# Designs tried in a protein design run: designed miniproteins, single chains, continued (4). Part 112

Each design is a single chain, and the fold is of that chain. pLDDT is the mean over its residues in the fold that is shown.

## One batch from the design tools (miniprotein)

Design m15892
Fold by ESMFold2-Fast:
Structure m15892 (fold): chain A 134 residues (1-134)
Amino acid sequence: LKKAVLFALKQLKRDVERYLPPEVAEKVNEILDKAMEEVKNATSREEILDILKKFLEEIFESLPLDTALRVAINLVSIFAMLAVLTKSKELLDLAKEIGKYALELFRKHGAPEEQIELFEKEVKNMIKLAEELM
């Protein structure tokens, strides 16, 4: 799990540099570097999940709502893809948990209901496709 999570966070770091403005990408990468160091020291799945939830909390507090959502969707997508590639139910479950938590944060930060429904549908479709491909 830990090795796959570190790979996912490194991939997210590369992805955000491609689609975010440089200063915003730098800020996300600082938060990612902190999360990666914490993951290296984590000893359980529960600790890893807590670290990823804290990462999502920091991005939703620090970034414009639409940008934070884009980063969160990307992270869920990377975990779902890794789950398929490795046939890992544990990574798929992690993708589900992170997607649900991101949706909760999106609601907490005042997203319009229409946008919440679209995000929920996108995450559910992504997870369903990953399940079908495993």
Scores: mean pLDDT 84

Design m15893
Fold by ESMFold2-Fast:
Structure m15893 (fold): chain A 119 residues (1-119)
Amino acid sequence: SRARLEALLTEIRELELAHYGRALEAEKAAKSEAELAARRKALTTEFLQRLLALAKKYGEAELAAIAERALAASATDYAAAYQAFLRDTIALLEARDPELLTAYLREYAEERAALEAAA
C-alpha cells in the first residue's frame, strides 16, 4: 500500500540522514586520506546492511535485491556500489510512485541542509 511505502521511505530517509551525518563527522575526524577512505567504506557497508534489513522487514523483494548487489560490490568499490544503489533505488521508486519519490527527495534535501548547517 502507499501508506506502507511511505513508512518504509521514512525509515530509509532516517538511515540516509544518519549515514550523511556520520560521513560529515568522518571528514572532520580523519587524519589521513587512507583513514577517511576506511571510515567511508565502513559507513557505506553499515548503511547497506541496515537498508537490506529494512527491505526484508517491509517485504520489498526488489529493494532487497538492489541492496544485496550493492553490498556485494561494496567490498571492491564502496563509492561505485553506493552510486549504483542510489541509481537503481531512484529508478524503482520513480516507476512505482513518482510523486512520493519527489516528496522524499525534498524532505531529505531539507533535513540534509540542516545537518550541514549544524556541522
Scores: mean pLDDT 86

Design m15894
Fold by ESMFold2-Fast:
Structure m15894 (fold): chain A 61 residues (1-61)
Amino acid sequence: SMEEVLERIRRLHEEAVADPSRRLALDQEFAGLLLTLSDKERMAVIEEHRRYAEELAARRA
């Protein structure tokens, strides 16, 4: 489901923040997940991911 994909993306982002050396590999997993979605779902997931990334960056700053 879309909720499962969003949860997976949040976990990938948390892992990238915890260990920046893994970021490239985690970004590749994120790209792979997007390919399994419809265009509408993909756009929604990208927007949610961007929002979550901004929140994590703000917490670290």
Scores: mean pLDDT 74

Design m15895
Fold by ESMFold2-Fast:
Structure m15895 (fold): chain A 66 residues (1-66)
Amino acid sequence: SKEELKEELKRLEKRIDELEKDTSPSAQAELAELYLRMSQIYAALGDFEKSNEYAIKATELRKKLL
């Protein structure tokens, strides 16, 4: 349901806030995965602008780690 997706979004936002404070490569790798999940949830909610923004954030972060 949309309510379940919104609750997942809130949980992801909390974890992202914690990971953004950690500059380690492992934290940044996990952060990129969470950005992709955010992108998927926003797309499912019909927010394609935010979906695209998070997809770009994930791609740029992964590119930096490569």
Scores: mean pLDDT 87

Design m15896
Fold by ESMFold2-Fast:
Structure m15896 (fold): chain A 66 residues (1-66)
Amino acid sequence: APLPHRVTPEQEAKALEVIKALNELLKKYPDATLDQIDAMSQALARGFQAGDIEKGKEEAEKILKE
């Protein structure tokens, strides 16, 4: 297979939360620059990797507010 299928239900749920958070932030801040979107995506990724997506979302939103 071209992609590994090693996603647990918990990992899948967290990935969906990241996608949902990204979409909601983009809708809330439609004028965000590409630089802000990149920084936001990195913040969300850090939160996901640390197992604390809520902190990632908070950090991402702070970037978009600046």
Scores: mean pLDDT 72

Design m15897
Fold by ESMFold2-Fast:
Structure m15897 (fold): chain A 78 residues (1-78)
Amino acid sequence: MERRRRELLARAEELERRAKEAYDEFRSLVAQAGKSVLAAVAGEDSEGAMKDIEQAVATAREYLRLRREAEEVRREAE
């Protein structure tokens, strides 16, 4: 039983590390999407702005998914 808990905790830690990586990527993409939105408001390339927003949203969803999975695995370890 203790071995199973240690395996689940190690898995939760791995998912948390992956979530941090996704969060760091999300921060970069949010900065880029912000620039694209400002350009679109100025009357330039609204399609480019939408693509950057879509990429940021996709990365945010991945981060939230990994965070939820890590929490579930930690609860299962108990």
Scores: mean pLDDT 79

Design m15898
Fold by ESMFold2-Fast:
Structure m15898 (fold): chain A 94 residues (1-94)
Amino acid sequence: MTLEEQLAAARARMEELVAALPPELREVARETLELELEMREKLARGEALSDEELEEWRELRRRLALGLVEHYGLPFTEEEIEAELEKIYEALRK
C-alpha cells in the first residue's frame, strides 16, 4: 500500500474510534490521533520529529490516557501512564 492509502485508512479508523468515545473525550482523542498521523507521515518521509511535537504528543496522550482510565475504570495509575509515555518518547527521540 502507498503511504497515502495507509494514512487515509488510519484517518478513517480514527473517525470510527473517536465516534465510539464519550463526548467529553472526543476532542482530545481527535487532537491526539491527528498529531500521531502527522508524526507518522514525517517519520515515513525520513523527517525527524521536533521536541515541540513530541512534548505536545506527550501532553495529549497523557490527557487521553487519564480520561480513558477514569471513564472505563482501567487499573492504571498516573505514574504507570507517565512511565509508558517516557518509554515511547525516548524511542521517538532515537
Scores: mean pLDDT 80

Design m15899
Fold by ESMFold2-Fast:
Structure m15899 (fold): chain A 80 residues (1-80)
Amino acid sequence: SMEQELEEVREALNLLKDAYRKIKENLSKMSKEHAIELLEDLIKEGKEVAKKASKVDSELKEEAEKLIKEVEKELEELKK
């Protein structure tokens, strides 16, 4: 159902946000290479969530795209 799909996308987005928070909290404790890999994986997963969200809710899509942009910005800062 559409309601079930909405809840699944919302849950997936919340899991990505939690993962990003945990990565940020541990950035100083991991290698630069490992941090880059984790952030690149988050971007990949975020894009899949955004694609699913685009089929069910425009607000969830925008929220997912916003998260992807935040992760991409962190990745660019880390690559300096």
Scores: mean pLDDT 87

Design m15900
Fold by ESMFold2-Fast:
Structure m15900 (fold): chain A 79 residues (1-79)
Amino acid sequence: SELAERIERAVRLGEELLAAMRAGDREAAAARLGELGTLAVELRDVDPETAELLLRFMEAAGRDDLAGAERLLAELRRR
């Protein structure tokens, strides 16, 4: 399913974003955020609930709330 492939990609990019943030790799973190943002736009018209969840994950990551981001990423994995 195209939706399942997009969700799998969002989870992978989210894990890579959190790893880049923990490493202090600002360039890698910015690149992953950009890819996640594009994916959220693609998901908005197909699965708005998953798109909203992805945006909440990105907001938590942007606040350096790693625990909140990990919780939201776990919710994405369950989709």
Scores: mean pLDDT 85

Design m15901
Fold by ESMFold2-Fast:
Structure m15901 (fold): chain A 67 residues (1-67)
Amino acid sequence: SKEEIAKRVREMLEELGLKYVSVEEAAYILRQAGASEEEVKRFREMMEQAGLKYVSVEELVEIILSL
């Protein structure tokens, strides 16, 4: 579920001590957390449309829940 992916992403970022991640780092973490390639593509498109190169852990979790 999207909730499980969001939980795994948060746990991974906390373990790494990261507060912000780049689009490329977030895409990698999403794949590791079990996101589909289509979900990763939608994430990348949302980031590009918003003009963002980095996201906070909180922003990333909210985006995952909207995929």
Scores: mean pLDDT 82

Design m15902
Fold by ESMFold2-Fast:
Structure m15902 (fold): chain A 81 residues (1-81)
Amino acid sequence: INESTEEKILKVLYEKGALSASEISELTGISRSTVSKNLSALEKGGLVKRIKGKVTLYELTEEGKKAVEEYLKKLEENKKE
């Protein structure tokens, strides 16, 4: 099973909900600059949305949630005999 940087970010957002780039970095072990770069790409791709507040948070779109659910189903199939 190969987890790309983008898959790790999408998975943590699916598991934890809305997170800042710093929180994603801490939870995934990916550098903040790499997380921010990937979040920008995922936002442009429509998989993640930016939430403005006291702290900027990132959350999965409906499309992003669906993508993670399909990824998790494939992992689940690989675990079942």
Scores: mean pLDDT 78

Design m15903
Fold by ESMFold2-Fast:
Structure m15903 (fold): chain A 79 residues (1-79)
Amino acid sequence: MLEELIKQLEENIKSKELADKRREMFVKLNKILQGPATEEEIEEAKKILEEMRKYLDETGASENARKVLERFEKLLEEK
């Protein structure tokens, strides 16, 4: 389930910065991936994923967190 992927990613991200923004991004991403989405919403989800990837890179996130992000990217591309 997408909710499970979001929880796993969130739990693996150890970052004191961008916590509020991160939660907002997860909410938006989940809505876009779970429901019918316009092209604009899909592009917004891609931007969110790219931003999350940057956060993981800056925070030295675990391999597990990066794998969760990759699964999100695959789910988005299958839309």
Scores: mean pLDDT 68

Design m15904
Fold by ESMFold2-Fast:
Structure m15904 (fold): chain A 74 residues (1-74)
Amino acid sequence: AAAEIAALRAEFDRTAAEGLRAVGAGDTEKARALAERLRQIADQARSLGDDALAAEGEGTVRFLELMVESREAA
């Protein structure tokens, strides 16, 4: 339902912002946990038929994982 997708989008926005802050702070463990939560959000979005939100979530997970890897390699 539209209300479920709206709630999931709101959770996505909050979780993505927190993930970016965690990466900025050098908290790679927290960033990995938030990336895992975003993966779950993307999976739920796909199951609800919101392929656009699912793709956005998958892209954000990939970005956070690359940022964590870059910080751990530095």
Scores: mean pLDDT 84

Design m15905
Fold by ESMFold2-Fast:
Structure m15905 (fold): chain A 66 residues (1-66)
Amino acid sequence: SKKEKELVEEAEKLYEEAKRSIADGDIDKAMTLRAQAALLYNQAGKLEEGRKKTAELDKMIREVLK
């Protein structure tokens, strides 16, 4: 549906913003954006994609905190 596509597009934007926040060292902002992106993927019925994207963000956060 159009609503599902809009939710996925918004989730992708938040995911990319989270990646930029990690690169900028703003982990608190990245965690907030990660949670918001995950919620939108879930609302769109894209649970597996959301899980994969949040796992990728978690790996990036772990690497910058080492």
Scores: mean pLDDT 86

Design m15906
Fold by ESMFold2-Fast:
Structure m15906 (fold): chain A 109 residues (1-109)
Amino acid sequence: HAEKAREYGREAGLAGGGKNGASAVAKGAIEGSRRGGEGKEGQLASEIGAGSAATSAGSGSASGGTENGREGAELGGEAAARTGEAFGGERGARAGEEGAKLGAELGKK
């Protein structure tokens, strides 16, 4: 789950030029939780993961432009899955992964 979420985070970062990738990953994580988890635990795990993803991607963008923005988005995607896992086990990890995937799709606007 974390590896796939990291890959989707990278796609979102590349599509958004780093600056919009964080928002796309965050939106995707929340929406993915609603579709995959449907419960309060899934929603909470995704919201926490989305916050972590947004922070990582934003920090990367601020510190070094496009390449660091991409790396930040990768770490954000991974963090979404790992944070989901910590709060909701395997279901939470899947919600984070699906959120990162949807975030990448939204970032390709």
Scores: mean pLDDT 57

Design m15907
Fold by ESMFold2-Fast:
Structure m15907 (fold): chain A 85 residues (1-85)
Amino acid sequence: MERSKQLAEELVKKNERESQAALDAVRANPALPAGQLRAYASLNYMNYLTAEGQKGTVPELSTQARDVSKAAYAYARAAADAALA
């Protein structure tokens, strides 16, 4: 359905922008409070799952969003783990 594809594209593009913004925020200040770093990790994990769920509808955009979300999750989680050590 054309509408379903449009909604999937909008969702995946929104989530990619959100994941990129979170990645940029963590890179700019890895000393963010552990709670905020955990929130960024959770957000990016959810965005990764959303991208995986849309791979059948928007495979190219889904792949891009998935890769950004994975990177953002990894950075946020590593920073959160370091802050708690």
Scores: mean pLDDT 77

Design m15908
Fold by ESMFold2-Fast:
Structure m15908 (fold): chain A 95 residues (1-95)
Amino acid sequence: SSQEEKAKKELEELIKETIQQLKELGVPQDVLDFVERVLKEMVDMALNKSPIGLIRGLANDTISSLETIGVSPESLELVRETTDKIIEIAKELNS
């Protein structure tokens, strides 16, 4: 549908912007690749109307992994904000 196409475009742009900002914050390429993969998985879940709890669980696990490897607080906050936006769009698609 046009709403799903619009959501997909918005989410793809959000991921591109997030990865670029994380790169500017000095996040290494292997971590950027990991974050991009997970964010794309969350987008696929949102577009397929997966349960919000599963998307939130993936977001929380990702943030915990990034904290464990010592990603900066500024980078962690950006990932949290991005995953929250994905979840909000997922809720709108399920309404």
Scores: mean pLDDT 88

Design m15909
Fold by ESMFold2-Fast:
Structure m15909 (fold): chain A 91 residues (1-91)
Amino acid sequence: GIVDDGIALAKEFEKKGEEEIKKELEERVKKAKEASKGVLVSVITGLRILSISYLDMAEELEKEGHFKSSDILRKVAKLLDEAVEKLEKFY
């Protein structure tokens, strides 16, 4: 279910750490900037959908009392939004 999936995902992000997630997103942003405009738009759309999905998952986790997992997913969603903003400014 969405709660179990959200807990598992938050645990993976906690294990990876914020700095590694930032590094992976920076590499993805760099590659997207080197791609065609069509690929760039696809990457922007994909990252936006992922951010929305993580925020929805975080809300369900919070309702069920999983505050730590919810906070982790909200932080990752914010990093995704920052990556989208960088790509949109470049587009």
Scores: mean pLDDT 88

Design m15910
Fold by ESMFold2-Fast:
Structure m15910 (fold): chain A 97 residues (1-97)
Amino acid sequence: LSEEVLKDVYEAMKLMIRAVADIAKSRTDDPEVQKLIEELEKESIKALDAIKNNDKKEMAESYKKRSDIYEKLGKLENNKELEEFAKKLKEKAEEIA
């Protein structure tokens, strides 16, 4: 796999993360939910950069931060699937480091 193709894949993933966050924010009038979506967007982009750089410590930190955000979103939205997903991300953080 050429490094140019890999770079394009990472840039496409960042664009998708931003697009999904914008759509999610447009579907809620709750400023707390919008703030959490913005935090999730930032942490997801940082996670992608950590994967690209093979930085296990940053990957583990990102899983923990995203877990906390998804747990808060799950509680605010009364969404058990988001709360369960948060638990899985926390487990992944512990496995990596």
Scores: mean pLDDT 82

Design m15911
Fold by ESMFold2-Fast:
Structure m15911 (fold): chain A 80 residues (1-80)
Amino acid sequence: MSVEEAVEAAKEAARAGDKEALKAATKELIAGMRKLGMPESVLQDLEQLVQLTLDGKLKPEDFIAALDVALGLAKKLEAA
């Protein structure tokens, strides 16, 4: 799965409130971003946002906005 596909899957899971799909998609996303050379600090922040979303402490819309930022960073790494 590409990083773009994993981001789209995570957005769909967040909109649906599907915790299992969200866990699966974000695991793939973090693995893909790590392979691209994303800093561990950024990956750790993303893992924390996933957990806050799963716990109902972060709105799905705010999580989706964070995914768009993460995708932008991943595209810059792929272009380098």
Scores: mean pLDDT 83

Design m15912
Fold by ESMFold2-Fast:
Structure m15912 (fold): chain A 75 residues (1-75)
Amino acid sequence: MPKVTGYEQVSPTELKVSGSGFTDDTGVVVYDSAGNKVGTGMATSETEAKVRLDKAPTGPISIRAVRNGQVSEPF
């Protein structure tokens, strides 16, 4: 099961997400505090994913990994 363990903001519209159990088919989705999807990305290695945001987040975000319809717990 993919798991998100951290992230860093590398630009106003880009996150580098850290995790474990990522495969080449693992997606990552970012949600705002209201539950709206504000960014998506794909795994770049077994432990990292690159996510593009629609804009810089102004509040708390949650991050989930997705693989073959299976969604991780939020980070």
Scores: mean pLDDT 77

Design m15913
Fold by ESMFold2-Fast:
Structure m15913 (fold): chain A 98 residues (1-98)
Amino acid sequence: SLRALARRLGLSDEVVAIAEKMEAALKKLFPDEDIAELIRREESRVVLIYKKLGKLLTEGKDVTKEDLTKPTPEDLAAEISAEAELKADQAVRLLLEL
């Protein structure tokens, strides 16, 4: 499980929650894709999800397929907190280790 893997890697329960949200969003948008392979191949989309995840953490909004394909000027200008960025990075690592 994600929680068992996170414990082995020394990651927090907050990182597990972020990884679960990211995995759920990717599975919803790309149901027939392997998520780890998608993250490895679509690094630019991972960066966009990363920025949108910061917004999701602050505003509680879902990531859409349009958000991944059509970045807005606000998306390009948006900065996430260093804490949110660190936790999102750790969540990506957790998903890649699956």
Scores: mean pLDDT 64

Design m15914
Fold by ESMFold2-Fast:
Structure m15914 (fold): chain A 63 residues (1-63)
Amino acid sequence: MEKAKIEKVKEEILELARKMIELGYSLDVVVSMVESLARGHKLSKAVTDELVKEVEEMYKKHK
């Protein structure tokens, strides 16, 4: 598993998620975007679940 490539993709997805939360998008829309991008990048279910969990935590902290 090429860890460096996966970490860069994860950071880019999380940065976009933060921007969407700041713009007032609902958690459902942000999670859907994260899942779509993770699928497009062929990320594993485990990595996708980690990203969704981080987005849910960011949303809780923002609200």
Scores: mean pLDDT 80

Design m15915
Fold by ESMFold2-Fast:
Structure m15915 (fold): chain A 68 residues (1-68)
Amino acid sequence: SARDAQNQAILDDIRLFVEKLLSKDPNDPETQKQFEALKEFVDAVMPTLSPEHQAEARALLAELEAAL
């Protein structure tokens, strides 16, 4: 469905941003700032996602948080 396609696009964007931040220096203030921005973005879109997509978004964010 169009909603599933939109949810997948949001998850793909989150995954790309997570991969980008994982490749950066965790001690760089800009990296930390971008991580905070990503957390705010995920929190804002979370209510629009299905439970399965919410779980995947949380898992991606947790992976990044564990690495930083």
Scores: mean pLDDT 82

Design m15916
Fold by ESMFold2-Fast:
Structure m15916 (fold): chain A 72 residues (1-72)
Amino acid sequence: MAPLSEEEQKLLEEKWKEVAPKEVALAEKLYGKEAAEEIEKLLPKLLEAVKAGDEEKVREIREKIAEIAKKA
C-alpha cells in the first residue's frame, strides 16, 4: 500500500474524529468495557499505520483487535 496523500490524510483524520468514538461505543456494546478500552488504545496506532501505508502494521493491529474481541 502506498502512503496516503496529504489530502487523503486530512479526510481520514476528519472521518476518524467522527467515527472513532462511535466504533469504541459499538465495541463496548459488543465486547464489553475492558475490551473497548483496549481497542481504543489501538485505534490511534491503526490510524498512523493507515496514513503511512504500512500494510504489515495495519494487519498486525487488526489481528490484535480481533484477538481482543475473541477474548471478550
Scores: mean pLDDT 79

Design m15917
Fold by ESMFold2-Fast:
Structure m15917 (fold): chain A 78 residues (1-78)
Amino acid sequence: SERLRQSLEALREALRKDVEEMEKKLPEIEKEIAELKEKLPNADPEEQQKLQRRILALEIVLKLYEGLKEALRREEEE
């Protein structure tokens, strides 16, 4: 029980640091998504696939971050 509690506390601390690290990178990720979206209409079909895959990957990262941030915030409210 004590070991499990200590492991959960260590996990929370690690997640808090990961959230802080991700928060610092958010403006860069959002800027990259915007730049990729601007390139998309003028790209050839092969480049469009690469750009769309990169955009999707970055949007998934943002969605996971927002989900984690909201979950942690809800735990802090109670």
Scores: mean pLDDT 79

Design m15918
Fold by ESMFold2-Fast:
Structure m15918 (fold): chain A 119 residues (1-119)
Amino acid sequence: SKKEEIEKLKEDLLTTFRRFVSLILKAAVKEGKDVEKVKEWLIEKVRKNVSFKEIAEDFIKNFNLSDLEKNLLEAYAKEMEELLKKLEELGASEKEFEELREEMIKIIEEEYKKILEEL
């Protein structure tokens, strides 16, 4: 059903988003940055509905990343943008996008907690 297709695309997006967030937070730790501030920055970008491409580009310009890390962040951003486009084409509601943003914020908090437990 259309609802099952939307739920599957949301699941795939959230899976890729978790990888994206994990890379960003781990890179922040490696560079000796304030990981809590990076977490709050990510949450603000999600709440403001900033594109994953812009988030990746902003992060890449401000951190000393390897070419492999840059390529991986750009690949995750591109995949998530393609999944968002498919959700829009399927007619996902404003409520479904709001629920998706809430789940993304939860993922940011969960990945941040994992980083703190490893420090």
Scores: mean pLDDT 89

Design m15919
Fold by ESMFold2-Fast:
Structure m15919 (fold): chain A 61 residues (1-61)
Amino acid sequence: VTTEEVTLRSPADVEALLASLEIPPEQRDALRDGLVAALPLTLRLHREGRRLVGFDVLRAP
């Protein structure tokens, strides 16, 4: 598992992130909707290759 941080500022950033990950279509749609609604945000992603294992939403103080 590798960890990386990504800042999402627009729906295009969300699509670019989702395109980099292997996620089942139904989970991809739900994740897209949630991320777009939460923009802007910073995520800490936990990945196994291209598979998303988990993520943390980072609070901007």
Scores: mean pLDDT 75

Design m15920
Fold by ESMFold2-Fast:
Structure m15920 (fold): chain A 68 residues (1-68)
Amino acid sequence: SDEAAEAIGKALGEGNPIAYRFAVREAKEILPEVERLVAEGFTPEQIGERLGISVEAAQKMLDALAAL
């Protein structure tokens, strides 16, 4: 869970240590919801819609989780 949140935070905040730190904190808060939606077979488009984030952000999160 912490490793997954860190991977998501790194993907979303890459190249900026401040953005990375905030992205990791946000990722920890939303990670249980993301994991639930992935387990239910939702696509990046559907996850983006459900979480109120862009499809690109949803795809980056899923790619980061898949790389673990």
Scores: mean pLDDT 73

Design m15921
Fold by ESMFold2-Fast:
Structure m15921 (fold): chain A 84 residues (1-84)
Amino acid sequence: SEELKKELLEVIDSTAGLPAEEFVEKMLAFLEEHKDEELRKLLEELYAQITEQVEKEYPDWPEIVKQRRIHNLLAHELRKYLEG
């Protein structure tokens, strides 16, 4: 749905300052309200993949910096998916 895509982009924008874990929790809650199983699975898979990548590439980074990078990468990938 075009409306659902716009609402998701608004959620992404409104959560820009949050740790990745809190961002994901808010996104999952939104997707559960709208019963979007495909986007939920995509979000969970992207979050797992990006988290593993950041932890492997930057093991010595402070946790707050890792969370910020995970969030930024995840938000970027989700925006590209939603906007085409």
Scores: mean pLDDT 83

Design m15922
Fold by ESMFold2-Fast:
Structure m15922 (fold): chain A 96 residues (1-96)
Amino acid sequence: SSIRDTVDRGLTTASGDERRILDGVRDMIDRGSSDADVFTFLGQSVIDLRQSRGQLSDSTVPVVQQQIQQQAQNIQNGQPGPGMSSMTSMIDYLGS
């Protein structure tokens, strides 16, 4: 899949926390987790990483978390939206 290919590319360069997150995403895909579950894990992991690095303020975390939850629901329901593009962008970010 394009998502799996994106994860594999990211894993060629990722290290530390970024690699740990991408390894988790790869495992979820390989065991047949839904796109919505993969997106939720990835989104929460990126929020946690950015917050730990001071790249997200505590006041913005709930807003971003709600956006991740809404996009995951849209993916689960097959609704149009940026969810799958956002997933690819997050994976590329972790691999860069």
Scores: mean pLDDT 83

Design m15923
Fold by ESMFold2-Fast:
Structure m15923 (fold): chain A 69 residues (1-69)
Amino acid sequence: DEEFKKAEELGKEMSSMSVDEAVEKGKKAIEEEKDGETKEKLGELTGAAVNEATERERLEAELKKLLEA
């Protein structure tokens, strides 16, 4: 399952990246991929990873505000 392996590797890399870095990494992976089905799955997983990174950053910011207030 090439789609699964590429998706997992992309997800692991993105889990430690900023939102901007995750977006760029995902775009590059999609652009370099020639298989339409794999490209579609990379797009879905990039979106999910970016959303998760965004929520994580938001939660960290809110926790910081609550601890300081």
Scores: mean pLDDT 72

Design m15924
Fold by ESMFold2-Fast:
Structure m15924 (fold): chain A 69 residues (1-69)
Amino acid sequence: GSVEEAARKIKEVLEKHGIKVSDEQARAAAEGLIAAGGSAEEAARAVEKNLDRGYSGSQAGAGAAAELG
């Protein structure tokens, strides 16, 4: 589903930036971001945008949620 796709993309983006997360953590982030009104693609893009700003994984997730909601 869209949550599984978003979780996979978010995990990939985080790992690309050197941040390790569990599948459970990636799924929880995906569920929160999709609930904020984003698609899987928008959720992954929002996280990547915040990581490009130099934020930590947790801060990138919070920034993405604020951007989508």
Scores: mean pLDDT 73

Design m15925
Fold by ESMFold2-Fast:
Order: structure tokens, then C-alpha cells, then sequence
Structure m15925 (fold): chain A 111 residues (1-111)
């Protein structure tokens, strides 16, 4: 599924960050965001959002703001996909929270 591909790319980005492969991490996060935008499985999108948040925090801890930006964009993409795909008010609210977290992170990364 699109969501499973997104999750795979986010996991690859995490490994790339741990290894210092910043360009590979950026590319994997870009691909993850594109797959997330096409996602419809709310539970898998929630899993992808949690992983994107972990990757965001890891990139910040290692001092790479550019990679953190791409992780924040993936988090936002997951939230937007949850909003579009959900019929449940609680899931829509959760998705809105993820979008706001992604936007806030992107603002904080601008110098």
C-alpha cells in the first residue's frame, strides 16, 4: 500500500540519519511525504506520523535542520491524509493536531 511504502521510507530515513547520510535521509523523507499524500488507511497513517515525529526529533538532536524540515513535512502530509480519509471526528481532530505540529516545526526551523 501507499502507507506501507511511506513507513518503509521513513524507517530508511531514520537509518540514514543514524549513519550520517543526510542526502539519502532527505530523499527518503521526500518520497515518504508523496506516498503519505496518497494514503487512505488512517491507522497506518497514524503509525507513519509517529515515525515521522521520531525522525524529526532525531534530526534535531543531531543538528540537521534541513532533514528535520523534511520530517516535519512528512508529519504534516500524514495529518492532511488522515483528515481527508477519516469519517471519525476524533481522527479528524488528531490529523489537525499533526498538521499544526508540522507547521509549527517548519516555522521554528526558519532562522
Amino acid sequence: SEEEKAIEYIKKAKKAIEEGNWEEAKEYLKKAAEYLKKGKDVEKLKEAAELAREVYELALKKGNKEVAKYAAEALKAAGEAIIKSSKDKKDILYGIGLVLQGIGALFELEL
Scores: mean pLDDT 89

